# Designed miniproteins, single chains, continued (4): the designs that were tried, part 96

Each design is a single chain, and the fold is of that chain. pLDDT is the mean over its residues in the fold that is shown.

## One batch from the design tools (miniprotein)

Design m15312
Fold by ESMFold2-Fast:
Structure m15312 (fold): chain A 81 residues (1-81)
Amino acid sequence: VLKDLEELLEYFKSIAHPDHPIVKMLERALNAAKNKDYETAIRYLESLIKYLKRMVEAGDKEAEEFLKKVEDILNKLKSLL
């Protein structure tokens, strides 16, 4: 789970500004997960999923792939509760 979050964060940092909402949400989710605060990590990922769903609705096909990856990580985190 931590490795998946780190890989996703590094990918977004390569394509987006560091202050982008997606980058900030992923950093907060990763930090919470590192502290074993999985409930907080889940909340940040759920917020990110809502953000990505709006992008998909606006026609962003790349956001659709990211949405699937974030949902997979969310499901893995929920299995740790």
Scores: mean pLDDT 78

Design m15313
Fold by ESMFold2-Fast:
Structure m15313 (fold): chain A 94 residues (1-94)
Amino acid sequence: SVAADTARQGVRGMLASGEENVGTGSLITLADVLEEKGHEALGRALRRLLDERHGDAGTISTADAVRLMEEAALEAGDEAAAEAVREAAREYGV
C-alpha cells in the first residue's frame, strides 16, 4: 500500500542517518505527504500524537519517532503501515 511504503521510507530515512534524534518537522512533513496521498486518518493521527506528546520539542528520539508512527498507523486502522514501520525499525536494530 502507498501508506505502508511511505511509512517504511520515512522510518528508513530517520534511522539511516545514524542520528539518535529526528526533527519533529520531518514527522510533520511525513504527515502532510500521507494526507496528500489520501491517507488522511494516518497523517492526522501522526500530527495529533506528535503535538499531544512532543508539541514543544524541536527533536525527539528515533525510538520515539518510530513508536509514534506505529501508534498513528494502529489508531488509523492501517495494520499494513504499522507492520511496515516495525519491519523498517528491525532493519536498524530498533
Scores: mean pLDDT 80

Design m15314
Fold by ESMFold2-Fast:
Structure m15314 (fold): chain A 91 residues (1-91)
Amino acid sequence: MVSEEEETRAMLELRVAVLITVNKEDPEKVKLYREILDLIAAGDLEGARELLEKAVKEHPEDSDLWRLLGFLYEALGEKEKAKEYFEKAKK
C-alpha cells in the first residue's frame, strides 16, 4: 500500500497540476505553480509553504493560492491553519 505520507504528497501534486492546467493561459501563474509542484514533488513541504506564503502576500486576490496553502497545511497536519486559509480563499 502507498504510505499516508506518499499519498498526501501525491494529492498535493495533483492539486497543483490541476491549477497549472486551469491557469495555462497565464505564464506567470504557471511558472509559480510549477515551482510549487517541484518543491512538493521533492518532499520539500516547508519550501512550498514559504513560497506560497510569499505568493499570497504579493497576490492576495488569488483565491487559488489561498486554497493551495490550505491544502498544504492540511498535509502538514495543521488542520486549524488549513481552515483559516480555506476561509481566506472564499474572499
Scores: mean pLDDT 77

Design m15315
Fold by ESMFold2-Fast:
Structure m15315 (fold): chain A 82 residues (1-82)
Amino acid sequence: MEKEKKVKELREEVDKMVEEGVPLDEIIRRVEKLAKERGLSDLDRAELILYVWEKYGGEGEVSNETARLLARAREILERARR
């Protein structure tokens, strides 16, 4: 399905950015933008943002904007988990 392919492609892009040493803030901003441009749902965007955070080991100093995106992603995922 188109949605599954887009999510997979973004995860692969995340993996490459992490391997290239791109800062966490920049990766999260790029993922948020690309997911919106590709028409992914709020839930898919939340999953991808948290995937980036997990790939970084859940550690690192982040900007206020990135912290807000992470908090929003956690809220969306927790609501989906019931």
Scores: mean pLDDT 75

Design m15316
Fold by ESMFold2-Fast:
Structure m15316 (fold): chain A 82 residues (1-82)
Amino acid sequence: SPSGEELFEEGKRLFEEGRYEEAIPLFEKAIATGAGERQLEVLELLGRAYEKVGRLEKAAEVYAMISKYYANRGDLELAEKY
C-alpha cells in the first residue's frame, strides 16, 4: 500500500492540475495513513480542495483542525488565518 507521503505527493500533482475531485480521496487517505511531518500541508491542501469543489462545510472542518493545531502551539496569528 502507498505511504501517506506518497498519497500526498500524488494528490498534490492532481491538485496542481486543477483535478480537485480526484485529489480529495488521495488527501483523505494520506491523512488516514499518516503523512508524518507533511500532515499539516496535507490538511491545508485538503481544505483548499474541498473549497474548490464547493464542499464548504468539509473545508471548514479541516480549517478548524489546522486552527486548533496552531492555537495549541501558541501560534495565534496562524490559528486566526484558518
Scores: mean pLDDT 87

Design m15317
Fold by ESMFold2-Fast:
Structure m15317 (fold): chain A 75 residues (1-75)
Amino acid sequence: MYEITVKVKSPEAAKEIADAIKKETGLDVEYGNEVRARAETLEEAQKIAYVAMEKADELGIKDAELRGERVHHHH
């Protein structure tokens, strides 16, 4: 499981990014001070990241910060 966090300075921008991710991926997305989404696979996590950054660029946001974390991994 992967958790993707997108931090932007504007709450309005956070909502727009969250809505874009939900529309494109169908995954549950939470927002407030930052946008947070969870994915079961790395491929889904990468898609979330792509959608978030594309929407941030459309909104003219230059300082969007993207972080991805692997919650648990066992070889």
Scores: mean pLDDT 76

Design m15318
Fold by ESMFold2-Fast:
Structure m15318 (fold): chain A 82 residues (1-82)
Amino acid sequence: DEKKKLLQEYVSLLSAANISRSGYDASLLLAEKNLKKAEEDPENRKKYLENAEQHKKDAENDRKTAKELEEKAKKLEEEYKK
């Protein structure tokens, strides 16, 4: 049953995309917290800024991954509707 396999792949891609979207949100929150700590603690400012930058990069990677997975899911949705 090829349609059943397409549906399973579609659901798996959407699930993976949702995980990446959640990673994006979590990484942005961690970046914001580190930026705030950089303002509050001048002695450790450089470390907090470096941590914030890393979390922003992690967020952007998760956003890119989510978009790629969402695009793959759309292609499978089109195939399933045939």
Scores: mean pLDDT 87

Design m15319
Fold by ESMFold2-Fast:
Parts: C-alpha cells; sequence; structure tokens
Structure m15319 (fold): chain A 76 residues (1-76)
C-alpha cells in the first residue's frame, strides 16, 4: 500500500540518523532527540504531500515510534 511504501522510506531515513549518531559518538539521548525531530519533519511532509488523514498520520507515527524504540534499545 501507499502507507507501507511511506513507512519503509521513513524507517530507512530514521535508520540513517541512528547510524550517523553512532558513527559520531552521540549519546543515546542525542540520538533519540535527533530521530524524534526527523520523525516529526517526515510526518508533516508526508501529510502535506500525500493529503494523509489524521488517522493515517497517527498510524504512521505509532509504527515509527515502535521502530525508534527498537532501534534505540539495540544501540544501548
Amino acid sequence: SRLDELLATMKASLDQVVRTGLARGWSVEEIRAAVEAVKEQLLAEAAAVHGLSPEEVARLEAELDAHIARRVAEAA
């Protein structure tokens, strides 16, 4: 689906932020803050570009939040 394609792209972007933070020696807190900021930007852009409903935005955010929690736990 369109949402699954967006979700995959967003997850890849967030993974790149995590990799960059780890490579630069950022703390877990710095990585979390950077990832959250990029998540907010990606959701706002997707909603504007694709005309997403509030329910679709909420679904993407929930999936991204779960992904962030997993990636941060793996980095700890």
Scores: mean pLDDT 87

Design m15320
Fold by ESMFold2-Fast:
Structure m15320 (fold): chain A 66 residues (1-66)
Amino acid sequence: SEEELQEEVDEALATIAASIAKKMAEKGRYDEAIEFLRSFLEKYRHSPRAVAILEETLKELEEKKK
């Protein structure tokens, strides 16, 4: 169904976003990475699978920033 395909697409996009954010953090750009993930969370808030990926990555980066 279109709904299932959209959920798969949203999950894939969230995974790509998480990867980009982790690479930004590796370069010391933690604030930029965190804000990037927050913007994606707002955009994909309707997708439970995307939210789970983004929230887990956001928590990881916020903990590593300290």
Scores: mean pLDDT 84

Design m15321
Fold by ESMFold2-Fast:
Structure m15321 (fold): chain A 76 residues (1-76)
Amino acid sequence: VEERLREVALRALEEVLARTEVTPLQKEALRAAALGDSDLAHELASTLSDEEREKLLRLAAEIGRLAAEEAEAILA
């Protein structure tokens, strides 16, 4: 189940990235967050400008929403 939940998070990440342009650094931060590496995600996010961090937080929320929706479908 852990591997399946990880794949769900990565799929949600790819779906959001497919429809939104991000910098390589924002992509790394979002991937770290999706995989549960909070320390790395926080460190990468701290190197971003305020505007870039606002975009990152918005995208992270969308990834979390999509991952939760897909996880519910798989676990039901």
Scores: mean pLDDT 75

Design m15322
Fold by ESMFold2-Fast:
Structure m15322 (fold): chain A 62 residues (1-62)
Amino acid sequence: MEEEREKLIREIENLLVRMYLAGAERSTIEAYGEKLKENENDIEKLKELKKELERFLQELES
């Protein structure tokens, strides 16, 4: 597997778990999880998704 792609997927999965534990709605987690699966072969879209989830988590934890 490509190390960069695999690392991004794991980072996004970790962010989704943290969002769930921080109290994000199940429907929100499921929507982002589906977006991850749809874009799992697109490194640029994975990078954008990671940034989006980092912003969402920052708002939840602030």
Scores: mean pLDDT 81

Design m15323
Fold by ESMFold2-Fast:
Structure m15323 (fold): chain A 92 residues (1-92)
Amino acid sequence: MKEKIEEIKQKMKEKSKELVARLTPLNAAHQARLDALRKAGVERPPPDAPWESLPPELQAIRRETVDAIAESLIEIGKLLDEYLKALKEYRK
């Protein structure tokens, strides 16, 4: 039924909002850490700097950000699979 497809779409939208909610504090923490390092006399690394050249605190925040994105993509992928199955059932 249409209701099942709409439910899955709504869950996908909710997962996207959850990802944004998770990334917002991580971005704030990243900026706060950059400000703290600048005050300590550490130069800002270029945006394309190798992972291993980043200060450990920035590496930790970046890892957490990547993990959050990866986890959300896996969850959305599961919902997409459910959506495609529901769509196939709806179309016979």
Scores: mean pLDDT 74

Design m15324
Fold by ESMFold2-Fast:
Structure m15324 (fold): chain A 75 residues (1-75)
Amino acid sequence: MTEEERQAAIEAALSAIEIELKNAGLDDVTRQKILDEARKELQEVAEKATDRESLLLGIAKVVNRAIEKADEAKA
């Protein structure tokens, strides 16, 4: 896996999270906080993942956590 492929996957994941958070109707401050935390976690995943499967699994965990945080923020 190249650095370019790794960064492209992270950017795609961040875009997906941002769309989900926006559709959830969260306020801008809460949305930005969750997105910033997800960005940090995705960067750690990128640094540690050695293959495509590890990268995708790591990304899925970060995405799921962001959605959980969004649901908690609505409650």
Scores: mean pLDDT 80

Design m15325
Fold by ESMFold2-Fast:
Structure m15325 (fold): chain A 80 residues (1-80)
Amino acid sequence: SELEKLKAEVEKVYKEAKKKIEETTDPEEIKKILLEYNLKVSEIYEKAKEVIKDEEKLKEFEKFIEEQEEELQKVAEKKI
């Protein structure tokens, strides 16, 4: 389904960002990684609004993005 594909794209971006944060000791690089993560997720979300016509599925996707953002922020805060 489109929802599952979009969730998988967000998960991939999340895992890549988390790995980069965990491998980095530079706070400036961590901030850059978070900015790049937010830009990529924003692009996926804009695409999701165009292709997901089911309001419940779009709401589920929005909650999923929020949860991934919160978890990545916690990872970054522990490193900074």
Scores: mean pLDDT 85

Design m15326
Fold by ESMFold2-Fast:
Structure m15326 (fold): chain A 89 residues (1-89)
Amino acid sequence: FVDEMIEDIKAKVEQARAAAEAGDIPRLEAMYEAFKNLEEVLKKLVEAFEKAGDKSPLYQGLKKIYEATQKAVEEVSRALEEARRRHAA
């Protein structure tokens, strides 16, 4: 489950890079918003588990997915900024 989610996140980051190469700024912006929304939901969920003192395998899995999502937000943000620079000329 966790490994599958992380691989899906990585695959979507590659789709975002392809959108950046194509200059599809609206699609890239939509992907960025989707990852940001997922990051916020996962952050709240991880914090709730931490507050409850839950260190279960579910917590560990959610934390890994959250960390992967944070990296995805960073990468999509960079791809969006780069695409805007390249296609603003």
Scores: mean pLDDT 80

Design m15327
Fold by ESMFold2-Fast:
Structure m15327 (fold): chain A 94 residues (1-94)
Amino acid sequence: SAQVQALLQQSDALYQQGLQKLKDGDIKGALEQADKLLQLAEEALKLGDTEGARTIAEKALELAREALKKSEDLNQILSAIGLILKSIGLLFDL
C-alpha cells in the first residue's frame, strides 16, 4: 500500500540520518533515530505489514549496535542496550 511504502521511505531516511550522526560522533542523535525507527516498525505492524516491520526493526537494531560500539558514556551504553533488546523483542514476535 501507499502508506506502507511511505513508512519504508521514512525508515530509509531515518536510518541514513542515524548513520551520518554516528560518523559525526553524535551517538545520542543516532540513538534517537534508532528509537524513531522502532516507532515506525510498530506502526508497520499496526498496518499488518510484518515484512516492513521486520525490515525497519533490523535497521533499528543495526543502528543501535553501531552506536553501542562507539558509546563511551554509561547513559549512551544503557540507552543502546535498551534499544537493542527492544529491537530483538520485536523481531522475535514477528
Scores: mean pLDDT 87

Design m15328
Fold by ESMFold2-Fast:
Structure m15328 (fold): chain A 65 residues (1-65)
Amino acid sequence: MKLKIPLEYVSEADTAGFGLRLQQAAMDAFLGKTKEAQAELDKMGEKIKAGGERALAELQAAQAA
């Protein structure tokens, strides 16, 4: 078994890669709740961080006044 058609072999590998990406996208759509939960956690984390920094700055300003 000797293959000497690298372009065809590479194209098949690339097509398989696209197939896997489509399969991953379909699974991601079915598991969209998991990604939505992650996005909500990220939003909460950003708001907590921003709120904490602002609260600390306001407390320091209040102590200085």
Scores: mean pLDDT 62

Design m15329
Fold by ESMFold2-Fast:
Structure m15329 (fold): chain A 95 residues (1-95)
Amino acid sequence: SKVAKILKLYELLKDKIHTLSPQQLDEAAREAGFNVKPGVGTQAELLPLKKALGMLSPVEETILSFTSIDDVLANASSLSDEEAALAALVVLSRQ
């Protein structure tokens, strides 16, 4: 389930997200079972800049509104694998 993937990604990253490269974040998302293309870690880093430039899509605005992993879990069914992985990475990077 997507919930299980989000929880697995949290367990992989909770203590070390700030030490990992964008490529290592992509690898963690795939290890958690997400079907994601390369670049999800880079996208997570770029979202605050896109917000500052007024360039966010409606989905990206929703992702940036999440404040906790519980928010991502509550919205998991409405997100694609890429969107759920991106949301979890964004939230975890703020911890």
Scores: mean pLDDT 83

Design m15330
Fold by ESMFold2-Fast:
Structure m15330 (fold): chain A 50 residues (1-50)
Amino acid sequence: VLASALKLLDQVKDPVEKALLQEDLDSTSTEKQVAAVLSIIGILEDERFK
């Protein structure tokens, strides 16, 4: 799951959002990691549809 999240993070186009999500994924908190994964998925879907 985490490896897939890092792959998805690379597809985030906004560098500010990418940096914030990277910090959450690197956190030792599993809650923050899960929230970051869900946020990445939502951002990528929104970027895809414009």
Scores: mean pLDDT 73

Design m15331
Fold by ESMFold2-Fast:
Structure m15331 (fold): chain A 81 residues (1-81)
Amino acid sequence: GNSERKRELKAEVQKLIAEISALMKQTDDIALINEAIGQILRLIGALFESERLPDEEAIKLLETAIKEAKAFIEELKKKLS
């Protein structure tokens, strides 16, 4: 149900925060570190906002945040190559 889906999406957001944090440790580029911190803050914001929304709206918000974070991670990996 929606409650289980919301919990799964929150777990995915936490996993993405951990992945971005791990990628930041691979660089000393302050500009890339600042971009990564910004993305982590957006993911944390989505977690907090999802607690205030009805489940259907929270799910859409979390799915959007996950999609954006995955795109950011792919771009970050390319910049670290």
Scores: mean pLDDT 89

Design m15332
Fold by ESMFold2-Fast:
Structure m15332 (fold): chain A 82 residues (1-82)
Amino acid sequence: LEKEEEEFAEEARKKSEEKLEELEEILEKVVEKIERSLSEESGEAAREAAEKLLEKKEVVKEVLEEASEALGRMYGEALRIE
């Protein structure tokens, strides 16, 4: 059961990391578009907001790791009942 929990948690974690990378790429493109379309001041504000969001990425990654472990435990619990 513990092995199944670990494998499930690891798979969920890997998929979450891939989605997080996609979000980073989208964020970079949005900032680039704002810089080109508006003004240097607007671009600077957008960049600052993006940097703050990226700093929170580490916190989000930690939450996703905890959620993946919780999902693994729930999966193990379900297997134990069955």
Scores: mean pLDDT 67

Design m15333
Fold by ESMFold2-Fast:
Structure m15333 (fold): chain A 79 residues (1-79)
Amino acid sequence: DEKIKELAKRNYKLVERLNELIAQLRAQGLTEEADAVAERTQELLRKFTLAIKNKDIEEAEKIIKELEELAKEAEALLA
């Protein structure tokens, strides 16, 4: 399914970005914020894996939006 492959690619790129942001937060001494972002990223990844396994495209798209919002929140902490 092309849609599932596209969502998986988007998820991979967002997780890479979130891991980069988590590392930057830790480098700035924002340890509690970095831990919170890391925990939320892990929770969303678990939910994404289940959505893809169940072929729940709507839920997978919702989780992608939540990952995008989390990345924006982490970027704002570094501003």
Scores: mean pLDDT 88

Design m15334
Fold by ESMFold2-Fast:
Structure m15334 (fold): chain A 71 residues (1-71)
Amino acid sequence: AEEILKKVLEALENATKAIKESKDPELIRLLRDIAEQYAKEKLPELTEEQQKKVEEALKKMREIADEKIAE
């Protein structure tokens, strides 16, 4: 459903923002993992097109989190 997509994308955007603002590698990992788990649980309820949008947001969040953890 479109409403589920919006909630997932908002959660990933909020997680990405929190990750960008955090300097704690443990907190960054926790935020990434929670957001990934939430998105993964909702994927089966989405269309293929909606899943691609979530996958794009997940990839962006992961890249930002991994860069900050690697520092």
Scores: mean pLDDT 82

Design m15335
Fold by ESMFold2-Fast:
Structure m15335 (fold): chain A 86 residues (1-86)
Amino acid sequence: SGQELVDRVAELLRKEFEKRGIKFPDDVVRLVAEYLARGVPLSEVIGRAKSLGIPLSVLYAALKEASKLLGDPKFSKEVDDILKES
C-alpha cells in the first residue's frame, strides 16, 4: 500500500540520517518520505508543514539533506528498490 511505501522510505531516511549524525522530528521525516515515495508536489509538502506548525527552515534543511542522500548511488538504489515492491 501507499502507506507501507511511505513507512519504509521514512525508516530508511531515519537510519541514514542517524548514521550521519543528523536528527529531524519524525513528522518532518515522514513528509520528506511522502515527497519521495508518492511524488507528492513540493507545494503540498510545504502546506502540510505549515498546518502542522513545522518551521519551514527545518523542512528545507531535511529536504536538502535528503537531496544529498539521493546523490549517493547506494541510497538512491535502496529507495528505488522500495518503490519497485509496490
Scores: mean pLDDT 79

Design m15336
Fold by ESMFold2-Fast:
Structure m15336 (fold): chain A 72 residues (1-72)
Amino acid sequence: MLTPLERRVLAYLAENAEKGLTVDELAQRLGVSKEEVQAAIDRLEARGLVKRENGKYYAKDLEKVIQELIAA
């Protein structure tokens, strides 16, 4: 099960699947520290739900991401 922060990070990444988001953008949108966002992203990346490209983060598998968001 995802934590509330992981879930919110994943939801924003799913909404921006084509363009991706930086840690700074996620921290600003979520109202949390960049360190908290990075920790959440690291956990999501370990689960295969997020990928990193050129300093931006993307939902890796949108169907799987949506299933994780619905299942909580």
Scores: mean pLDDT 80

Design m15337
Fold by ESMFold2-Fast:
Structure m15337 (fold): chain A 86 residues (1-86)
Amino acid sequence: SMEEKRNEIIEKAEKLLKEAEDGSARARQVDPGVAVLFDIAKGAFELAIEKSKENVEEGEKTLRHAEKLYEQARAELDASVAAKQA
């Protein structure tokens, strides 16, 4: 149902939003520029939650975009950590 799909989008976005907040805090200790990428992903997850309340399809699309931003932030954090250890 649309309600079940909306709830799944919100639950996933809320979980990943928390992970993006934690990622931003960790990234700030390594590279402030990478922390900004996590903050952008966080904003995109917040937007996905809000959009899903009005339009499930737009919420899903926004969540997918937010996930890509989060994956990019994680990759940049991993690269920054590796560079600091080298």
Scores: mean pLDDT 88

Design m15338
Fold by ESMFold2-Fast:
Structure m15338 (fold): chain A 82 residues (1-82)
Amino acid sequence: SAVDALKDAVGKALEENGSAEAASEEAAQEAAKAVRDAFTALGKPEEGEGFGNIILENAKLGLISTEAAKAAAKAVAEFAAK
């Protein structure tokens, strides 16, 4: 499904672009917002909120880098452009 494809794209971007530096608050917030907006456009706002919260919580724990957050936002933008 489109929802599963978006989840896979975001998850892959976060995993493949991991680094030792924690994401900036701005990068994490931008990625979370992009993910929420994309899932809302697919008619799944609750799923977008859940995924966005996972991004923000993992960023607080230092598990998401700034590059990973930017890659996730880019993946969402590319998905939405189709």
Scores: mean pLDDT 73

Design m15339
Fold by ESMFold2-Fast:
Order: structure tokens, then sequence, then C-alpha cells
Structure m15339 (fold): chain A 74 residues (1-74)
């Protein structure tokens, strides 16, 4: 049952890594798509484990969609 918490922690670390890359190198299609994927997985895990509200899950998915859109424009 703890797999959900460990997966969420691992995804949070990946999110920080991508945020650092964007901060250092700017927004690229590659790092934006990477962040979108991590955010979608984080939203799915949080929803499944009940650790986030529906509004928090929706917010994560919205940011992921925005990153995907930006990646398509670059």
Amino acid sequence: MSPGLMEEASLSVELIKVAVEISLFGETPENLRRRAEVLRRLADVAERSGTATPEEVESLRRVAEEDERKAEEL
C-alpha cells in the first residue's frame, strides 16, 4: 500500500529536477513535455491514493496541459 507514497515522492523529485533544468536552460519542448508527463503521473497517483483534493488534481492536470501546449508551440 505504501507504493503510492513512494511513487509520489519519486515523482516530486523528478518534478524538482525538471524545474531546475527549466530555470537553468529555459523552456524547451523536451523539458516541458517531461514536466507534463511527471505532473500527469503525480495527479493520477494523488487521485488514486486520496492524498489530494479533486481541485488539486485538476490543477496539476491543467498545468500539464499548459506545458504540452507550450511544447507544441516551440
Scores: mean pLDDT 80

Design m15340
Fold by ESMFold2-Fast:
Structure m15340 (fold): chain A 111 residues (1-111)
Amino acid sequence: SLPASGEVRVAVRFDYLEVKVGEKLTATVTVDNGADSPVTVKAELYDSDGNLVGKAEGTVAGGQRGTLSIEFTAKKKGTYRLKATATNADGSQAEAEAEVKVSDKTVPLPA
């Protein structure tokens, strides 16, 4: 579903709540663009030490839903953080963040 006209909504999800170190997983950014103009989307993934380990960039057309994905290998234990920003033509921004824990086990998302 799309937001009300002129609203931009960003959501971020990982495939898991927690993943075993060495596993490959995907972070997904969903942008609902209720504006009449395209929005530019930037997503940056950081490891537990604050190092940039992945990024994705794209554009979502006015009135559309778009998705960006970052596939990565969880090489380090700790909390990985994804930050996503959608920037409107007028410079206004919508933001979302999500985290995944990297440990010795895999925990799926709750049903």
Scores: mean pLDDT 84

Design m15341
Fold by ESMFold2-Fast:
Structure m15341 (fold): chain A 94 residues (1-94)
Amino acid sequence: SVDDVISSQTTTQTQQGITTINQISDQYGIPQSVTDSIISQYQQDIDDVQNGIIDQTHQNNWSTQQAVDQLTSTTNSLTISYQGQIVQIGNKIK
């Protein structure tokens, strides 16, 4: 089903996002406890994204490709936002 594809793609993209968050956190010297909190919040935000994409797919009768494209766009934007927040935290710690 489209929902199964969305769930599978969400899992893959979440793992990639967590890897990116860990890499940028290490680069900026973010303490592990802070990084773990950021990852937990990121996972919650991704769960909200997944649910929102599923809902929009059913409401708007999107194709699987449209759903995946919107998921990828939203997940990429979220990951970029988190990278920016980590950079700001790193700059404040100095």
Scores: mean pLDDT 89

Design m15342
Fold by ESMFold2-Fast:
Order: C-alpha cells, then sequence, then structure tokens
Structure m15342 (fold): chain A 94 residues (1-94)
C-alpha cells in the first residue's frame, strides 16, 4: 500500500518555508499541498530524480507527481505570494 508522510507549514506573506522527506522505495511520489489562506502560493518540489512547480490558489489544493529512487530527498518549498497562510503537505509513495 502507499506510504504517506505529512507536514504543516505556517508561512508569512512574501516568504518561503521548506520541508524535506526521504523516499523509502523507488517508484512514484505524489506531493499534495493544501492552502488554507486567502492568498495564492507557489510550490516547488525537487529531488535528485526530478522537479515540478505548481500554483495553489486560495482555499485550494494542488499536486505534482514525480518518479523517484529509494534514498532520494524530496524538498518541498512553499512560497506565500499574497498573504500569510497555513499549508498542509502530504507526500504519498506508490
Amino acid sequence: GPAIRRATLTVKANSSKTVTFTVTRSGRVEVTVTNYGDGDATVAVSSASGSATFNVKAKSSGSATLDVREGDVITVTVTANSGDSTFDISVTEY
């Protein structure tokens, strides 16, 4: 079954915060970010095996999928573009 890791970040307007997750098996990872704020956010996801960038609108969720190798470190950077917000991050390994 999929393995799930979670983090919550509180990010001030026009600031970024980063969280990291270590991949426990080769395959696919889905990174989902939920934005509870009234502003939009930019999410950058990077690993040794690939990267993705996506926007998360106010009160919305966004996701990206990456192919990964066991031992990869996934770095998720969330930038709050237009207001303070709290973000939930989940990383699901398939």
Scores: mean pLDDT 88

Design m15343
Fold by ESMFold2-Fast:
Structure m15343 (fold): chain A 73 residues (1-73)
Amino acid sequence: MYTKTLTLDVKPGEADMVARAIRVAARHLEEKTGVPIRVEVEIDGDKLTVTVTSEDPALVDQVLAAAKRIAEA
């Protein structure tokens, strides 16, 4: 298993929406690839700590890249 953690700053009031979008993106990738992806999102004010675990390090990196893109939108 490969695990990586990323801390993201989000726009004020958008933490819950961004966290939900990240979880949806991870589930979509899991359904598309058939590879289990575990995502944990911790909210602390306007900061998100995203922890992604998978058997495939490329999928971990893809989810984290998607998380960063979603937070920047």
Scores: mean pLDDT 85

Design m15344
Fold by ESMFold2-Fast:
Structure m15344 (fold): chain A 68 residues (1-68)
Amino acid sequence: SEKEKVKEEFRSQVLGLLRQYRASTDPQERLALLNQISDLVNKVIDEYGIPEDEAAGLLEEVRGELEA
């Protein structure tokens, strides 16, 4: 479904940004990456109607994948 595709694209984009965040030693770059993640969260909620708790769950799932 379109919703499932949007969620998978969101997970992929967040994973890429979190990897860049972990690799960065520049505080300004790290802040910019966190802002990009925040913008993606707002976009999937506002434009695609994904519930806030579901978007938060996807973020935690991606964080878990990076810690494993």
Scores: mean pLDDT 83

Design m15345
Fold by ESMFold2-Fast:
Structure m15345 (fold): chain A 76 residues (1-76)
Amino acid sequence: SSMERERRERAVIEAAEREGVSDLDFRALAERLGLSPGTVRRMVARALASGRLVSLEGDPSQEEIDAAIARVEAAR
């Protein structure tokens, strides 16, 4: 359900806040949450675009984040 997706998205944001975006293991987090690594990256990209997350240093790459944000914005 959409509520389950929102709950998983919140778990991704909380993990990124705790560990830092640049130190986040997207593959391990995706496996724990039953998501693809690409889905986790998109969730992080959305949180960065909304200002929910700050200070991106390292991974995910800025190019990947920008591409994910552009796709999210275009999907409306």
Scores: mean pLDDT 68

Design m15346
Fold by ESMFold2-Fast:
Structure m15346 (fold): chain A 110 residues (1-110)
Amino acid sequence: MEAREEGERAYEEARRSGDGERAGRGAAEGAGRGSLYAEKLGSIEGSMGAGSAATGAATAATSGSPEGAEVAGRGVLSGAKFAEESGTEKSAEGGAKAGREAAEGARRAG
């Protein structure tokens, strides 16, 4: 599964909720859990990618805007691209996990 697709889902969920701040906060929490999972995989590149996604989601939550979900989604996509550029399967997996956790967080919050 693609981190980009999960980021798109998080964005769509936040838009539908009408409460971008709550959705952004949920996405940030989800991305944070994904980052921890990437570290557990023992991939520095995966951890960096997931960290980027978590930072984007946290920024989204802090902004208190529906646009926050888009920032979170772009963070996940950026992390996934970085993982692909590093050329490691573990990094890509970490990015995908971060995306899934961000999407789940957005669903729970919104």
Scores: mean pLDDT 54

